# Designs tried in a protein design run: designed miniproteins, single chains, continued (3). Part 52

Each design is a single chain, and the fold is of that chain. pLDDT is the mean over its residues in the fold that is shown.

## One batch from the design tools (miniprotein)

Design m9902
Fold by ESMFold2-Fast:
Structure m9902 (fold): chain A 110 residues (1-110)
Amino acid sequence: SVTAEVARLAREGRFDEARRLALESRNAGALFALGQELEIAERYEDAVEMYEMAAELAEGKDRADAYFNLGRVYERLGRYDEAIEYYEKALEIDPNNKAAKSLLERLKKK
């Protein structure tokens, strides 16, 4: 699948090729998978771009998962206002995301 190929290229450090394939695919799953690999590689700004595109193309729980990961990446960047915004967006779609609830409560108490 295109998702598996994108993830493989990213794990090999071939990020430009992974990005090109993911963008050409217009596949939310492939963009989300690339975002996850970029996050593991600590390429946080690149991960944000991929998750934003994945959220735009996805709907329902898949969009909520992309918003949750955006919140986590913004938190890693120390951008707490954006992290709060995306955790709230994730919970609007998926109110049962316990991790998002816990992280949001922690951030709002600061």
Scores: mean pLDDT 89

Design m9903
Fold by ESMFold2-Fast:
Structure m9903 (fold): chain A 65 residues (1-65)
Amino acid sequence: AEKIVKEAVEKLKELKAKLDAGEISREEFREEARKILNEYGKKLLEVLTPEQVLKAVEEILAAAG
């Protein structure tokens, strides 16, 4: 469960680093971030309690900026 949140956070941080380096556009960042959130959102709903989902969302939002 915890691993899913960490993977989503790491992928979002890597994506933001690419944006900050100018390797991808803001539009590409938004599309890729949406894909990550859609994939991990589904996985989170299958394995976590509502309280754990809220905590995971807080961590992901903090990582995304």
Scores: mean pLDDT 73

Design m9904
Fold by ESMFold2-Fast:
Structure m9904 (fold): chain A 55 residues (1-55)
Amino acid sequence: MEEARKLIEEAKEYLKQGKRQEAFELANRAVKLAVRDGDYELALEAQKIAAEALK
């Protein structure tokens, strides 16, 4: 859970900097970790960030 949340925060920062590819990679990694930990709410948050990075 802690690692996934940290990756989400880093992905949000990369999105603010316009680094969409890096944000997408971090968000996808956060989704995988959150799903592994059974935190589906956090996984959905990370997935939304990954989708935003693709725009």
Scores: mean pLDDT 81

Design m9905
Fold by ESMFold2-Fast:
Structure m9905 (fold): chain A 60 residues (1-60)
Amino acid sequence: SMRDIYEALLARELEEAAPRLSPEQLAELRTLGQKVIDDVLSGTTDEATLARLRELRALG
């Protein structure tokens, strides 16, 4: 399913981010990533969530 694909991609992103982010930042990435999956599958978007994800992805 599309959910399974997105969740597998999120799991990979978390594994790749683990050495670069603090435990708190990694937990936030997981939470926001799951929200984006839920939003996309429901046909919605949340620009604040996407902006915060971009900030976390830029950390390293």
Scores: mean pLDDT 86

Design m9906
Fold by ESMFold2-Fast:
Structure m9906 (fold): chain A 62 residues (1-62)
Amino acid sequence: SAAEIAELRRQLALTEEAIATVRAFLAAHPDLPADVRAALEAQIAESEAGAARLRAEIARLE
């Protein structure tokens, strides 16, 4: 439905904004402990996988 597609697009936009925010944080804090940096990079990778799944679902419904 149009409402379902609109909600998925909203979730995708929020996910992409969250990824951009974490990337900006990592760029602003080069001296983070290596384990903290690795954990945040892993979070970005998971969020990117989530965004890819949302994009695939939107495409399936269109």
Scores: mean pLDDT 90

Design m9907
Fold by ESMFold2-Fast:
Structure m9907 (fold): chain A 58 residues (1-58)
Amino acid sequence: AWKPASPEVTERYVERARELVGEDAAKALENLAKYSTDEQVESALRAIEIRAASPLPA
């Protein structure tokens, strides 16, 4: 049976995304976690981190 991402892991990743990019990214990741596995949520956070680094502020 398919299982969604764990709530604890999701919460930590959402907070990280919020800090790096903002509420919009955090909300998107939280929503994704409801329909995705831990691995997929981790992948999404990694994509957010890459996006946040480009453009890189001075």
Scores: mean pLDDT 71

Design m9908
Fold by ESMFold2-Fast:
Structure m9908 (fold): chain A 79 residues (1-79)
Amino acid sequence: TERELKGAINNLEAGLHYLEKGDVEQAKRYLKSAKTQAELAGNKEAAERAEQAIRALEEGDVEKAKELAKQAIKILKES
């Protein structure tokens, strides 16, 4: 629904904010919420980008995670 779409965008933006602040653990929590909300909104591509961003953080690649989170936001805003 529109509620889940807005929730996914808000959680991705919060996750990105925490990545820019260097708080990787908070960022992961927000990205996990964003993935769930993107799935509930029916946007599998955005959910996949959020999952990939979480995996990048687990591997220590903060810059890749930021790129993927920005891609997910763009996908949701253009849907």
Scores: mean pLDDT 88

Design m9910
Fold by ESMFold2-Fast:
Structure m9910 (fold): chain A 55 residues (1-55)
Amino acid sequence: MKIYKTYPGDTLENIAAEFGVPLEKLKEANPELAEKYSDTDPLPEGTEIKVPEPV
């Protein structure tokens, strides 16, 4: 897994698209964030995101 730190305006949806990872896999790797934020909610700056490896 690769760790990504968010910038202002980053969302789970756009991070998934940027890394070419299915949104569902990104949410599975970050269940706490998926519980607290919707797919399109801006994440706080500096949030650490676990990016799963593409299959």
Scores: mean pLDDT 79

Design m9911
Fold by ESMFold2-Fast:
Structure m9911 (fold): chain A 64 residues (1-64)
Amino acid sequence: SMDQELLERMTRIGVRANEVLSPEERAEVNRRLAEASLLTDLEKKRERILEIEEWVRREEERRR
């Protein structure tokens, strides 16, 4: 289901952030993921999660 897909994606984002980001950036990502988890509109929730995922990806690339 969409909810299960988004939960798995959020978990993956959190794990990745913990591997590559600073403690302050990890706290920010976790706060944004927590905010996204409270959204009842699945389309808006998906959009927010994808934005967080892209931000983490760009930060990872910036550090290579």
Scores: mean pLDDT 83

Design m9912
Fold by ESMFold2-Fast:
Order: structure tokens, then sequence, then C-alpha cells
Structure m9912 (fold): chain A 64 residues (1-64)
């Protein structure tokens, strides 16, 4: 459901240290590049990728 997807997005944003507003700006930039709106499933995938990417970069920085 849409509400379950929104909850999962919020969990990924919290892990990434991003506000909802910051994420909405990223979504708007991606949509502009694609020339279309993202689906809720695509927004969830985007939030997950950002959270995983930020976690990986933080781990690499901590190891240096």
Amino acid sequence: SHMEIEKKIEEYLKEAGLTKEQFEEIVANVERGLGRKLTDEEKLSLAKVIANGRKHVAELRAAA
C-alpha cells in the first residue's frame, strides 16, 4: 500500500540523515532529468539507494 511505502521511505531517510524536504528536492531533480514523475515504488528504491550509499561512504571515511 502507499502508506507502507511512505513508512519505509521515512525509515530509509532517517538512516541516511535526510529530511523529507531534502528527499523531495532530490526526487524533483530526478523527475526533471527523466522528464516524468516517479512512482511510489521508484521513490522507495531511490530512498534505499541513498541510505545504502551514505552508509557505505561513512564506513569508507571511518576506515581512512
Scores: mean pLDDT 82

Design m9913
Fold by ESMFold2-Fast:
Structure m9913 (fold): chain A 63 residues (1-63)
Amino acid sequence: SMDAEKKRELAKELLETLLKLLLPGAEIEIRELDDNVLEAVGRNEEGEIVLIADLESGRIEIR
């Protein structure tokens, strides 16, 4: 199994990369809501994308 800390770090990098692809030039903020839930927000002139990633269930919600 992947170490929990390593999994969290990798998930943050992937969320940042995804938001940069979807919103070029976006300002990105990533927060740990708890040990298993990440909130990533990307904003640019075109809009805003909010991703909630649950690392325990392996699900991503987009808003």
Scores: mean pLDDT 83

Design m9914
Fold by ESMFold2-Fast:
Structure m9914 (fold): chain A 70 residues (1-70)
Amino acid sequence: MEKEEKRKRILRLIGEILRLIGEKLDLERELRKAKEEGDEERVKELEKKIEELDKEIEKLKKELKELEKE
């Protein structure tokens, strides 16, 4: 049934989004620490990783929203 398949896909996307958000929160904590320590190279690396995670999270959120409207 379409409802069961849709539910499974929604739950998988939610799980992936939550995992990426958790990873982003960990990186944001490291970013704050790096800024306090004045580690400019680490700040750049962490900002880049956070930006990449933001892009993935937004992509998955868009997919989730489209599935909810099906």
Scores: mean pLDDT 82

Design m9915
Fold by ESMFold2-Fast:
Structure m9915 (fold): chain A 56 residues (1-56)
Amino acid sequence: SRAERLEVVRRAAESVADHLGEEAGERVLRRGEELIRQGASLDEVVEAIRKTINEA
């Protein structure tokens, strides 16, 4: 569901913030939330999170 995908994004953002800093976590959260709003699948969200981390 949309709520489940949002929770995955929030947990990923928290993990990234803890490991790479708060700014990186905020980028992950922002990108993931935007994709979920657009109806993206979980696989698409995970791919975008990985790209966001690698671009940081």
Scores: mean pLDDT 78

Design m9916
Fold by ESMFold2-Fast:
Structure m9916 (fold): chain A 60 residues (1-60)
Amino acid sequence: SEIDKKVEELQEKATELSFKLSIKEMLEKVKKEIEKLVKEYPDSEKFKYLLDIVNDKLEE
């Protein structure tokens, strides 16, 4: 039925959005921790590099 098809489409969209939000939330928490490390160790290129990687993943 038309209703069953719309329900399936909504369930698929809800699952995809939930997964994307969970990954984004995790990445944002990691970003905040790395930003703290960059402030504590401003001469560390390694922490700046890690921050760039996380920012790239958040933009995907």
Scores: mean pLDDT 77

Design m9917
Fold by ESMFold2-Fast:
Structure m9917 (fold): chain A 120 residues (1-120)
Amino acid sequence: MEVVVLVFRSDLPLATDEFVRDTLAGLVEAIGIERGEPEKGRELADKVRQLPVDEAILLTAEAAYEAGVKLVIADDRLSPEAREKVREILAKQGVDPDLPERLLAATPEEQLRIADELAS
């Protein structure tokens, strides 16, 4: 079972909305290729690049869930409503729904340790 962990922080200069959307679009395209649906992956990637960050994250999380990929996305800019929807998707996959908030509170060293535990 594949595990992907993404942590975006507003205090980091690379955590722009464009960078987040491009990262998510690349993941969605890769998922499409792995599922044998590269055209669907490209279509979803194009949608991700055009959506507000909250909606881009939710679309990516849903696509990962459908593909059987455990995707943990932590972004401190997410609305409370979007965070709750991410929690619901994680719970459906048997992942700790509090994990994104734990990642946001963690040091970089702790974030790597958490990612290793998920991959094990």
Scores: mean pLDDT 78

Design m9918
Fold by ESMFold2-Fast:
Parts: sequence; C-alpha cells; structure tokens
Structure m9918 (fold): chain A 50 residues (1-50)
Amino acid sequence: MQYYTVKKDDTLEGIAYRVYGDPGRWKLIEEANNIKELVEGMKLLIPPST
C-alpha cells in the first residue's frame, strides 16, 4: 500500500486515474479512507487494485 498527498483541485476520479489508470476506481480510495470530501494536504491510503 502507498499514500498520495492531495493537491488543490484534486478529485477522487483524477487521483484514481493517476494511480490506477482508471477513474472508475475512485470508490477503492473513498472506501479505504472513509472519506466523502478531499482536503488539500490530506494523506490518502491507495489500496492495490489486484
């Protein structure tokens, strides 16, 4: 597992696209971190997609 530091104007879909290559995987990030909103500077746990 790895962490991603949220930047200004990031979205869950954008982060999912960046780390997985698939914006539809944003639910994996949301569920792993129990969040509904992103805050700049937040550390997100990035679960593996395999």
Scores: mean pLDDT 77

Design m9919
Fold by ESMFold2-Fast:
Structure m9919 (fold): chain A 52 residues (1-52)
Amino acid sequence: VVPRAQLEDLVFRSLLAQGVPEAEARPAAEFAARYFEANPGALDGLLALEAA
């Protein structure tokens, strides 16, 4: 399982790379991290996609 802090950092960096402002990227990354912790199947799906 990916630690929440690492997942938040990953999503935050991804959003910044896509041009999302830091003020919006932070809460979005926190939301995404909580979502994936509540829905581990969604996280596993993303990891499988990256492995392919």
Scores: mean pLDDT 71

Design m9920
Fold by ESMFold2-Fast:
Formats: structure tokens, sequence, C-alpha cells
Structure m9920 (fold): chain A 98 residues (1-98)
């Protein structure tokens, strides 16, 4: 559940960035990254762990896209926070695969 929702939020963040909405893209990247981390913690099998990784990767992609269109230091900080959340989710999910 959280992995699929995290992927969706990351994709929405990428689309917001394409529209030039840096703040919205950063906030969606943070939400996607948080969902990726939650999905990693709750993963019961390899398929769920892989979904958490996909959500984290989408959050990082959304964060990088948000950074490209950021117009303020606050928007830059949101993008960085989203990237860090996505990275954390991926690392926690990778631990479940070992």
Amino acid sequence: MDGEEGIKKGEEGIEAAKAGEGKKAGELAIEGGYLADKAAENAKNDEEAKKAIEAGEKAIEAALAALKVAKSIEEVQLAIAGALAGIGGIFNAELKLK
C-alpha cells in the first residue's frame, strides 16, 4: 500500500516540477520519500521491499526535478529533504532484501 502510494506521490512531484511548481514538487517528493521509508519498514517480502525502492527512486527523481525549478531557498530545502527521505527509504528496503 505505502509503496504504491509513494510511487504515485513521486510521479505527481515530477509532473508538478514539469509545470514549474517547485514548492509543490518538493512537498510531494518529501511525502513520497516518507511513504517509501514506511513501505520499507512494513515490507514482509521481497516484492514489497522492491516497491519501497521504486517509491524512494521516484521521490529522488521528483526532488531533483524540484531543485531544477526552485525559485527560493525554502524550495531548495524542500527538494533536498525529499531526496534524503527517498535515499533513506531505499537503504531501509535494501536491508530487507539481505
Scores: mean pLDDT 86

Design m9921
Fold by ESMFold2-Fast:
Structure m9921 (fold): chain A 75 residues (1-75)
Amino acid sequence: MDKDLELGNEYFSKGQQAYQAGNLEEAIEHYLKAAEYFKKAGDDFSAKIALEQAARAAEEKGDLEKAEELRKKAE
C-alpha cells in the first residue's frame, strides 16, 4: 500500500513536470501511471485527480476524445 502511494505521488510529480515543459504526451502517460498506483493504494480520490490532470493534458494536446474518456473514468 505505502509503496504504491509513494509511486503514485512520484508519477504525479513527473506528470506535472512534463506538463510544465510542454511534453503533453509524457504528462498524460505519467498521470495515468499515477492514477494506476493510487488505485492500487486504495486512494480513489487521488486517482480521480490524476485522471482529471491526464484529461486536461489530452485536451491541450487536441485529443478531445481521449480527454472525454479520461473524465468519464474519473467519475
Scores: mean pLDDT 86

Design m9922
Fold by ESMFold2-Fast:
Structure m9922 (fold): chain A 70 residues (1-70)
Amino acid sequence: PLQPLSPEEAARLARITAELHRIVKEAEKTLGISPVEFADILHRYQLGDTSDLTPEQLALAERALAVVAA
């Protein structure tokens, strides 16, 4: 069975999720990036496949991963 998250882990996950939702909404509004495109950008960044990413997309991926790492 899946073990429930500790209160601290649940609070951290909720905070990260809320911040990521904000970043996704800002990206859609400012760059026209859908949530699906955002996920693809993050996936490419994590694989080191950044050749085809714009500077704005790179900055977006770095910001999102910094939120997850915090």
Scores: mean pLDDT 75

Design m9923
Fold by ESMFold2-Fast:
Structure m9923 (fold): chain A 61 residues (1-61)
Amino acid sequence: SAHTARGRELAAAGRYDEAIVHYGEALRADPDDEEARRGLAETLHAQTGVPAEEILATFER
C-alpha cells in the first residue's frame, strides 16, 4: 500500500517516528499486511534494539 511504501522510505531515512505512523496506518487499513507488519518490527528493532523476530511475535494476528 501507499502507507507501507512511505513507511519504508521514512525508515530508510532514519525517520522512525514517522515510519511507525505510516506502518500503523497501513495496518489499520489492512491488519493482514505482512509487509507493513515486518517493516514496523524492523523499524522498532532499529529504534529499540529488540530483535525484529521478537517484535513480530507480539503481532499475533
Scores: mean pLDDT 75

Design m9924
Fold by ESMFold2-Fast:
Structure m9924 (fold): chain A 102 residues (1-102)
Amino acid sequence: AIVYPTKKEILEEAAKFENLSLEQLQKETVNTLEALGFSLELAQREARILVAGKVSQSSTFGAFVYPLMLEEAKEDTKTILIYSIAMLRVAAKRLGLPVPPL
């Protein structure tokens, strides 16, 4: 509650991913979740939920990404993946957790 990622931090992190393909974004989502301690199976499951555009069904991403999607009126799958990865990476940095290199 005290340390929520700022919109500026999220947008700066998101810019690193805007030129990636959907396939590359799916791979980076899996890599990011594994770096945060998720098993490969769980990381792949969460990535599939996001690719399907069902971010609200993700226990990991729904709480972080959904408010930004509502504010920005973002609806496309690529934008959902970019913001999801960016939010996790910013949150991980703030908590001192490992963040995979790009």
Scores: mean pLDDT 68

Design m9925
Fold by ESMFold2-Fast:
Structure m9925 (fold): chain A 119 residues (1-119)
Amino acid sequence: MTEEERRVAAAELLVVLYKQALEAIDKGDNEKAITYLNTMIDIARELGLPDETIELLNKAIEAVKKGDKETAKRYLLEALMVAIDALTPEERQAMLDAARKYGLPKEVIDAIEAKLAEA
């Protein structure tokens, strides 16, 4: 696997973890939500994403700990938008394809599509 292929796979994995985090947040499974969010932070660091992405994911974790589901989901979406700005066109497309394949909420898919249209 090339470095480029590994980065594409990591971007796809962020989408899978995003969906798992959203589902755990909606179910009130705080331990699983925090585990998925921490795994996303590890992948964000591996990809060299901006510190703002990590800061937003940490804010999502704090919101989960407080039981504030809507604030947690908002920070998670903001983290995804910042992450997309740091990705290559190939990684962005892979993320959008994965979001569609794994069935992220329409609002999230629409936000990714709008962000890609700006490039």
Scores: mean pLDDT 87

Design m9927
Fold by ESMFold2-Fast:
Structure m9927 (fold): chain A 69 residues (1-69)
Amino acid sequence: ALDLLRQALEKARELGHDEIARILETAISYLEQGKTTVARAALKEALDLAESYGLTDIAEMLRQALKQL
């Protein structure tokens, strides 16, 4: 999950989607702390935003990461 999230974060930053990037940074931090439940909630929020903006690659990466949690 972490590798997919780091890739999604990098893509979000490159595309200038700062809100999604902030949520992904928070989710990665929670996962590194073992806080899977709050990380999952943050990832669902990031996924909803990515889908809303039509960011298909980022959305797919987040969906795959959620399946690994």
Scores: mean pLDDT 84

Design m9928
Fold by ESMFold2-Fast:
Structure m9928 (fold): chain A 77 residues (1-77)
Amino acid sequence: MRERARELLEEAGRALVEGDAERARELAREALRLGEEDPRLRAEALGLLAQAERALGREEEAERLAAEAERLYRELE
């Protein structure tokens, strides 16, 4: 599962670079689901999802997701 979650995160990042925010959101959500037991994968997925939501105009949701990712990264220190 970790390998697949990582693959989905890489695809989500590529989709964001290509300007496909809807695809990035879908891929990041799936990565979040598969990587939920891994705090680092979860934080990365939340960060990419926040970027995708912001690109789609959902700024408030993006802020909440980014805050959760930051919280998880702090716990990983």
Scores: mean pLDDT 83

Design m9929
Fold by ESMFold2-Fast:
Structure m9929 (fold): chain A 68 residues (1-68)
Amino acid sequence: GDAAAEGAAGAAAGRAGDAAASAKHIQTMYNLGGGSGSVADGGIAAGRAGDAAAFANKETALQQLAGG
């Protein structure tokens, strides 16, 4: 039912949030570790995390439509 689908969507959103936080942390470490271009790298990482979240949402919506 919807509760199980909502739980799965919540877990996916949580993972996306964790991935974004991890990407930001890695970006900070990259800056401190002598990396350059962290702004561009952070933007790419954030974009990927956003795409992953959007894809997970789309899959959840399709699952609800198919499985009801």
Scores: mean pLDDT 65

Design m9930
Fold by ESMFold2-Fast:
Structure m9930 (fold): chain A 73 residues (1-73)
Amino acid sequence: SAEELLEEAERLVEEAKRALREGDYERAIELARKALEKALEAMRLGGDVLRATGLAIDAIGIIIEAELKLGLK
């Protein structure tokens, strides 16, 4: 369901934040990309658009920060 996808996206965002804090930037990008995919799929299934959008923004922010730390674009 869309709610289950949002719950999984929230878990993945928290895991990505932990990886980012620990300096595992490649892991943070991997987890944040998965979170973004889950949030976008939840929106496609008619889930809570505001919640999904917030999670997508958080995931994108993590990806950008981690890529900057790695020197990737």
Scores: mean pLDDT 87

Design m9931
Fold by ESMFold2-Fast:
Structure m9931 (fold): chain A 70 residues (1-70)
Amino acid sequence: SMEELREELRRVLERALEETDVVAIRVGVAEALRLAREAGESEENIALLERALKETDAERIKALLAEVLE
């Protein structure tokens, strides 16, 4: 269901925010983007995740992920 996909998206985002390794954070972003598209997330949140996927700095990525959780 859409509710289950949104719950999974939230879990993936929260897990990525707890990671310290940038490679693990980026894997989390890719998974979150897939789930966001499947869940029909807002265009604004999808754009934030697409921007996060192109970033290489862990702090910049985490800032974008935090915006999605707001």
Scores: mean pLDDT 85

Design m9932
Fold by ESMFold2-Fast:
Structure m9932 (fold): chain A 90 residues (1-90)
Amino acid sequence: MNIEKGKELLEQGKYLEALKYFLEAIKDDPNNAEAYRLGAEVAKKLGDTELARAFKLHELAVSETDPERREKLIKQANELLEKALKKLGI
């Protein structure tokens, strides 16, 4: 649902709208690695390296089996994501 709509918007070059749908998909399922990968793709299209890094750290956290390393990745990713989204006005 949110992923499919986001992909359609990404194909149309509507990057900020695509990002909002991928953020909704992440809110629905924080362990959705595909949503983080697509968010990073949008970030690259926007030239936002901080946003791209935030999504990449979240994607890595989804597959991390060590609880301490996973928690550290999530904390770093959340700090970068909040900062990047505030800069974008989201």
Scores: mean pLDDT 86

Design m9933
Fold by ESMFold2-Fast:
Structure m9933 (fold): chain A 56 residues (1-56)
Amino acid sequence: MDAEILALVRRFLEEHSLEDLIALGKEVGADLGSDEEILALPPEKKRLLVELIRRM
């Protein structure tokens, strides 16, 4: 899951604006520009992040 979530965030950044990435990060409570903060998210927030990316 960890490698897949990082790949999803990188793809999101390529397909969307930096402002969208910042807004998404605020929703899950992490800086999505930081791989460390993404991986430190609790499992429920990681699931929320994946669901939000899939809906956008």
Scores: mean pLDDT 79

Design m9934
Fold by ESMFold2-Fast:
Structure m9934 (fold): chain A 74 residues (1-74)
Amino acid sequence: AAAQAALQAQLQQLRQLAEEYRKKAEEARKKYEEMLKNREKYSNKEIVLAEAELGVYQIGLSSAQIGAENLEAR
């Protein structure tokens, strides 16, 4: 049915978005952890920006995952 095809397409998009945010969050987390280990090499502003970037990607990942789970539960 056309409705099922539309739901599958939306689910695929949400899964891809979640995977993209997961990768970005992992990269941002590694960068932030490295900066904390080498704090003397970075400004407070740089560290705060790295933490904020990680937070944004974590929120994006959670939103995409919740969207996919809600769609799958239907």
Scores: mean pLDDT 82

Design m9935
Fold by ESMFold2-Fast:
Structure m9935 (fold): chain A 56 residues (1-56)
Amino acid sequence: SMEAERLRAQGKKLIEEGKRLIDTAKTKKEILHGIGLILQGIGLEFDAGLLTGEPP
């Protein structure tokens, strides 16, 4: 579905942004922010899976 495609695309974007932040992090707070983005992205992929029955 279009909704699942949107969630999956957004999830991938957040995971990529989170990984980039962790890779360039200078502080503990920045690392935690990056982890938060990755977890949020994974959550969106799970939501997409629930809509289509596909894995994240």
Scores: mean pLDDT 82

Design m9936
Fold by ESMFold2-Fast:
Structure m9936 (fold): chain A 72 residues (1-72)
Amino acid sequence: MEIAEEALEAHKAGDESKAAALYTAAALRAIGAELDGDRERARELYRALGDLYREIGDEELAALYYKKAEEL
């Protein structure tokens, strides 16, 4: 399962400490893929982050990550 999906499950389970760690890990993986020049993987990860933030109700961060995915 992708880290973003695990983060959403942790959030739904009420494990906010685990959710916060997984949010950070998901963002770092997306940034790492972009820095490595793996645009396909970076796009996939940014889109997953957009889906994650939309589900937890952060529409501004969701829009930001979707835009990053489209600009790659």
Scores: mean pLDDT 78

Design m9937
Fold by ESMFold2-Fast:
Structure m9937 (fold): chain A 65 residues (1-65)
Amino acid sequence: MEEIVVEVTYLSPSEDEQVAVNQAANKAIEALEAAGGEVTDVEVVSVERTPEGITVTVRATGLKK
C-alpha cells in the first residue's frame, strides 16, 4: 500500500482553538479522502492565534488503495 500525506493550513475566524482545530482536521481528512486515501493518522502541526482568527496546520496521513 502506498502512503499518502496531505497538509492543510486553515484560517478559522473562531476564537475557540478546539473549534479551529476540528475545522482544520476535517479539511485535511476530506482532502486525503478526495485524493483516494484512507486516513490512518491526523496530526496537528501548528496553531497560531492572529487578529484574523486562529490559523491551524494539520497533517493527515493515510494509505492509498
Scores: mean pLDDT 82

Design m9938
Fold by ESMFold2-Fast:
Structure m9938 (fold): chain A 74 residues (1-74)
Amino acid sequence: MDEKKFEAEILLSLGHMYYALGLLLKSQGDNEGAIESLEKSIELYEEALKIDPENEEARKALEEAKKKLKEVKE
């Protein structure tokens, strides 16, 4: 098993958790908390892509998180 690939998978999973938290907080009217959680998910997805640049799941998740963050800030 490649330690780098495993690290990227952990970061991707954490990114998904923060993304889900961001959506939950936005649904409850906590726009500030939603922004913070979405920014954290973006950071984690970007770090995963630095380790595994060909990770299609991380790339798609990053674009979705960026789009959602822009929607929340508007």
Scores: mean pLDDT 85

Design m9939
Fold by ESMFold2-Fast:
Structure m9939 (fold): chain A 79 residues (1-79)
Amino acid sequence: MGEEYYEQGKYEEAIKEYEKELEKDPDNIDAMIGLAFAYLKSGKLAEAKELLDEAKKKFPNDARIHSAYVLFKAMTGEE
């Protein structure tokens, strides 16, 4: 659901849909990643970073979180 809005550039709507997914399942890694990137695209860099850092601490061995973190660093100009 949030992915659909994200692909259309509707980042505020994407944020709301990913938030709903996380309300249903707080451990939904795909929704955490989607929300972080929707924050990033809407200019909420601090919120995006905090969510990804939290996800990485909670799921340190999850490949999706690792891939999202690498992409986030590339998009923000971090190492």
Scores: mean pLDDT 78

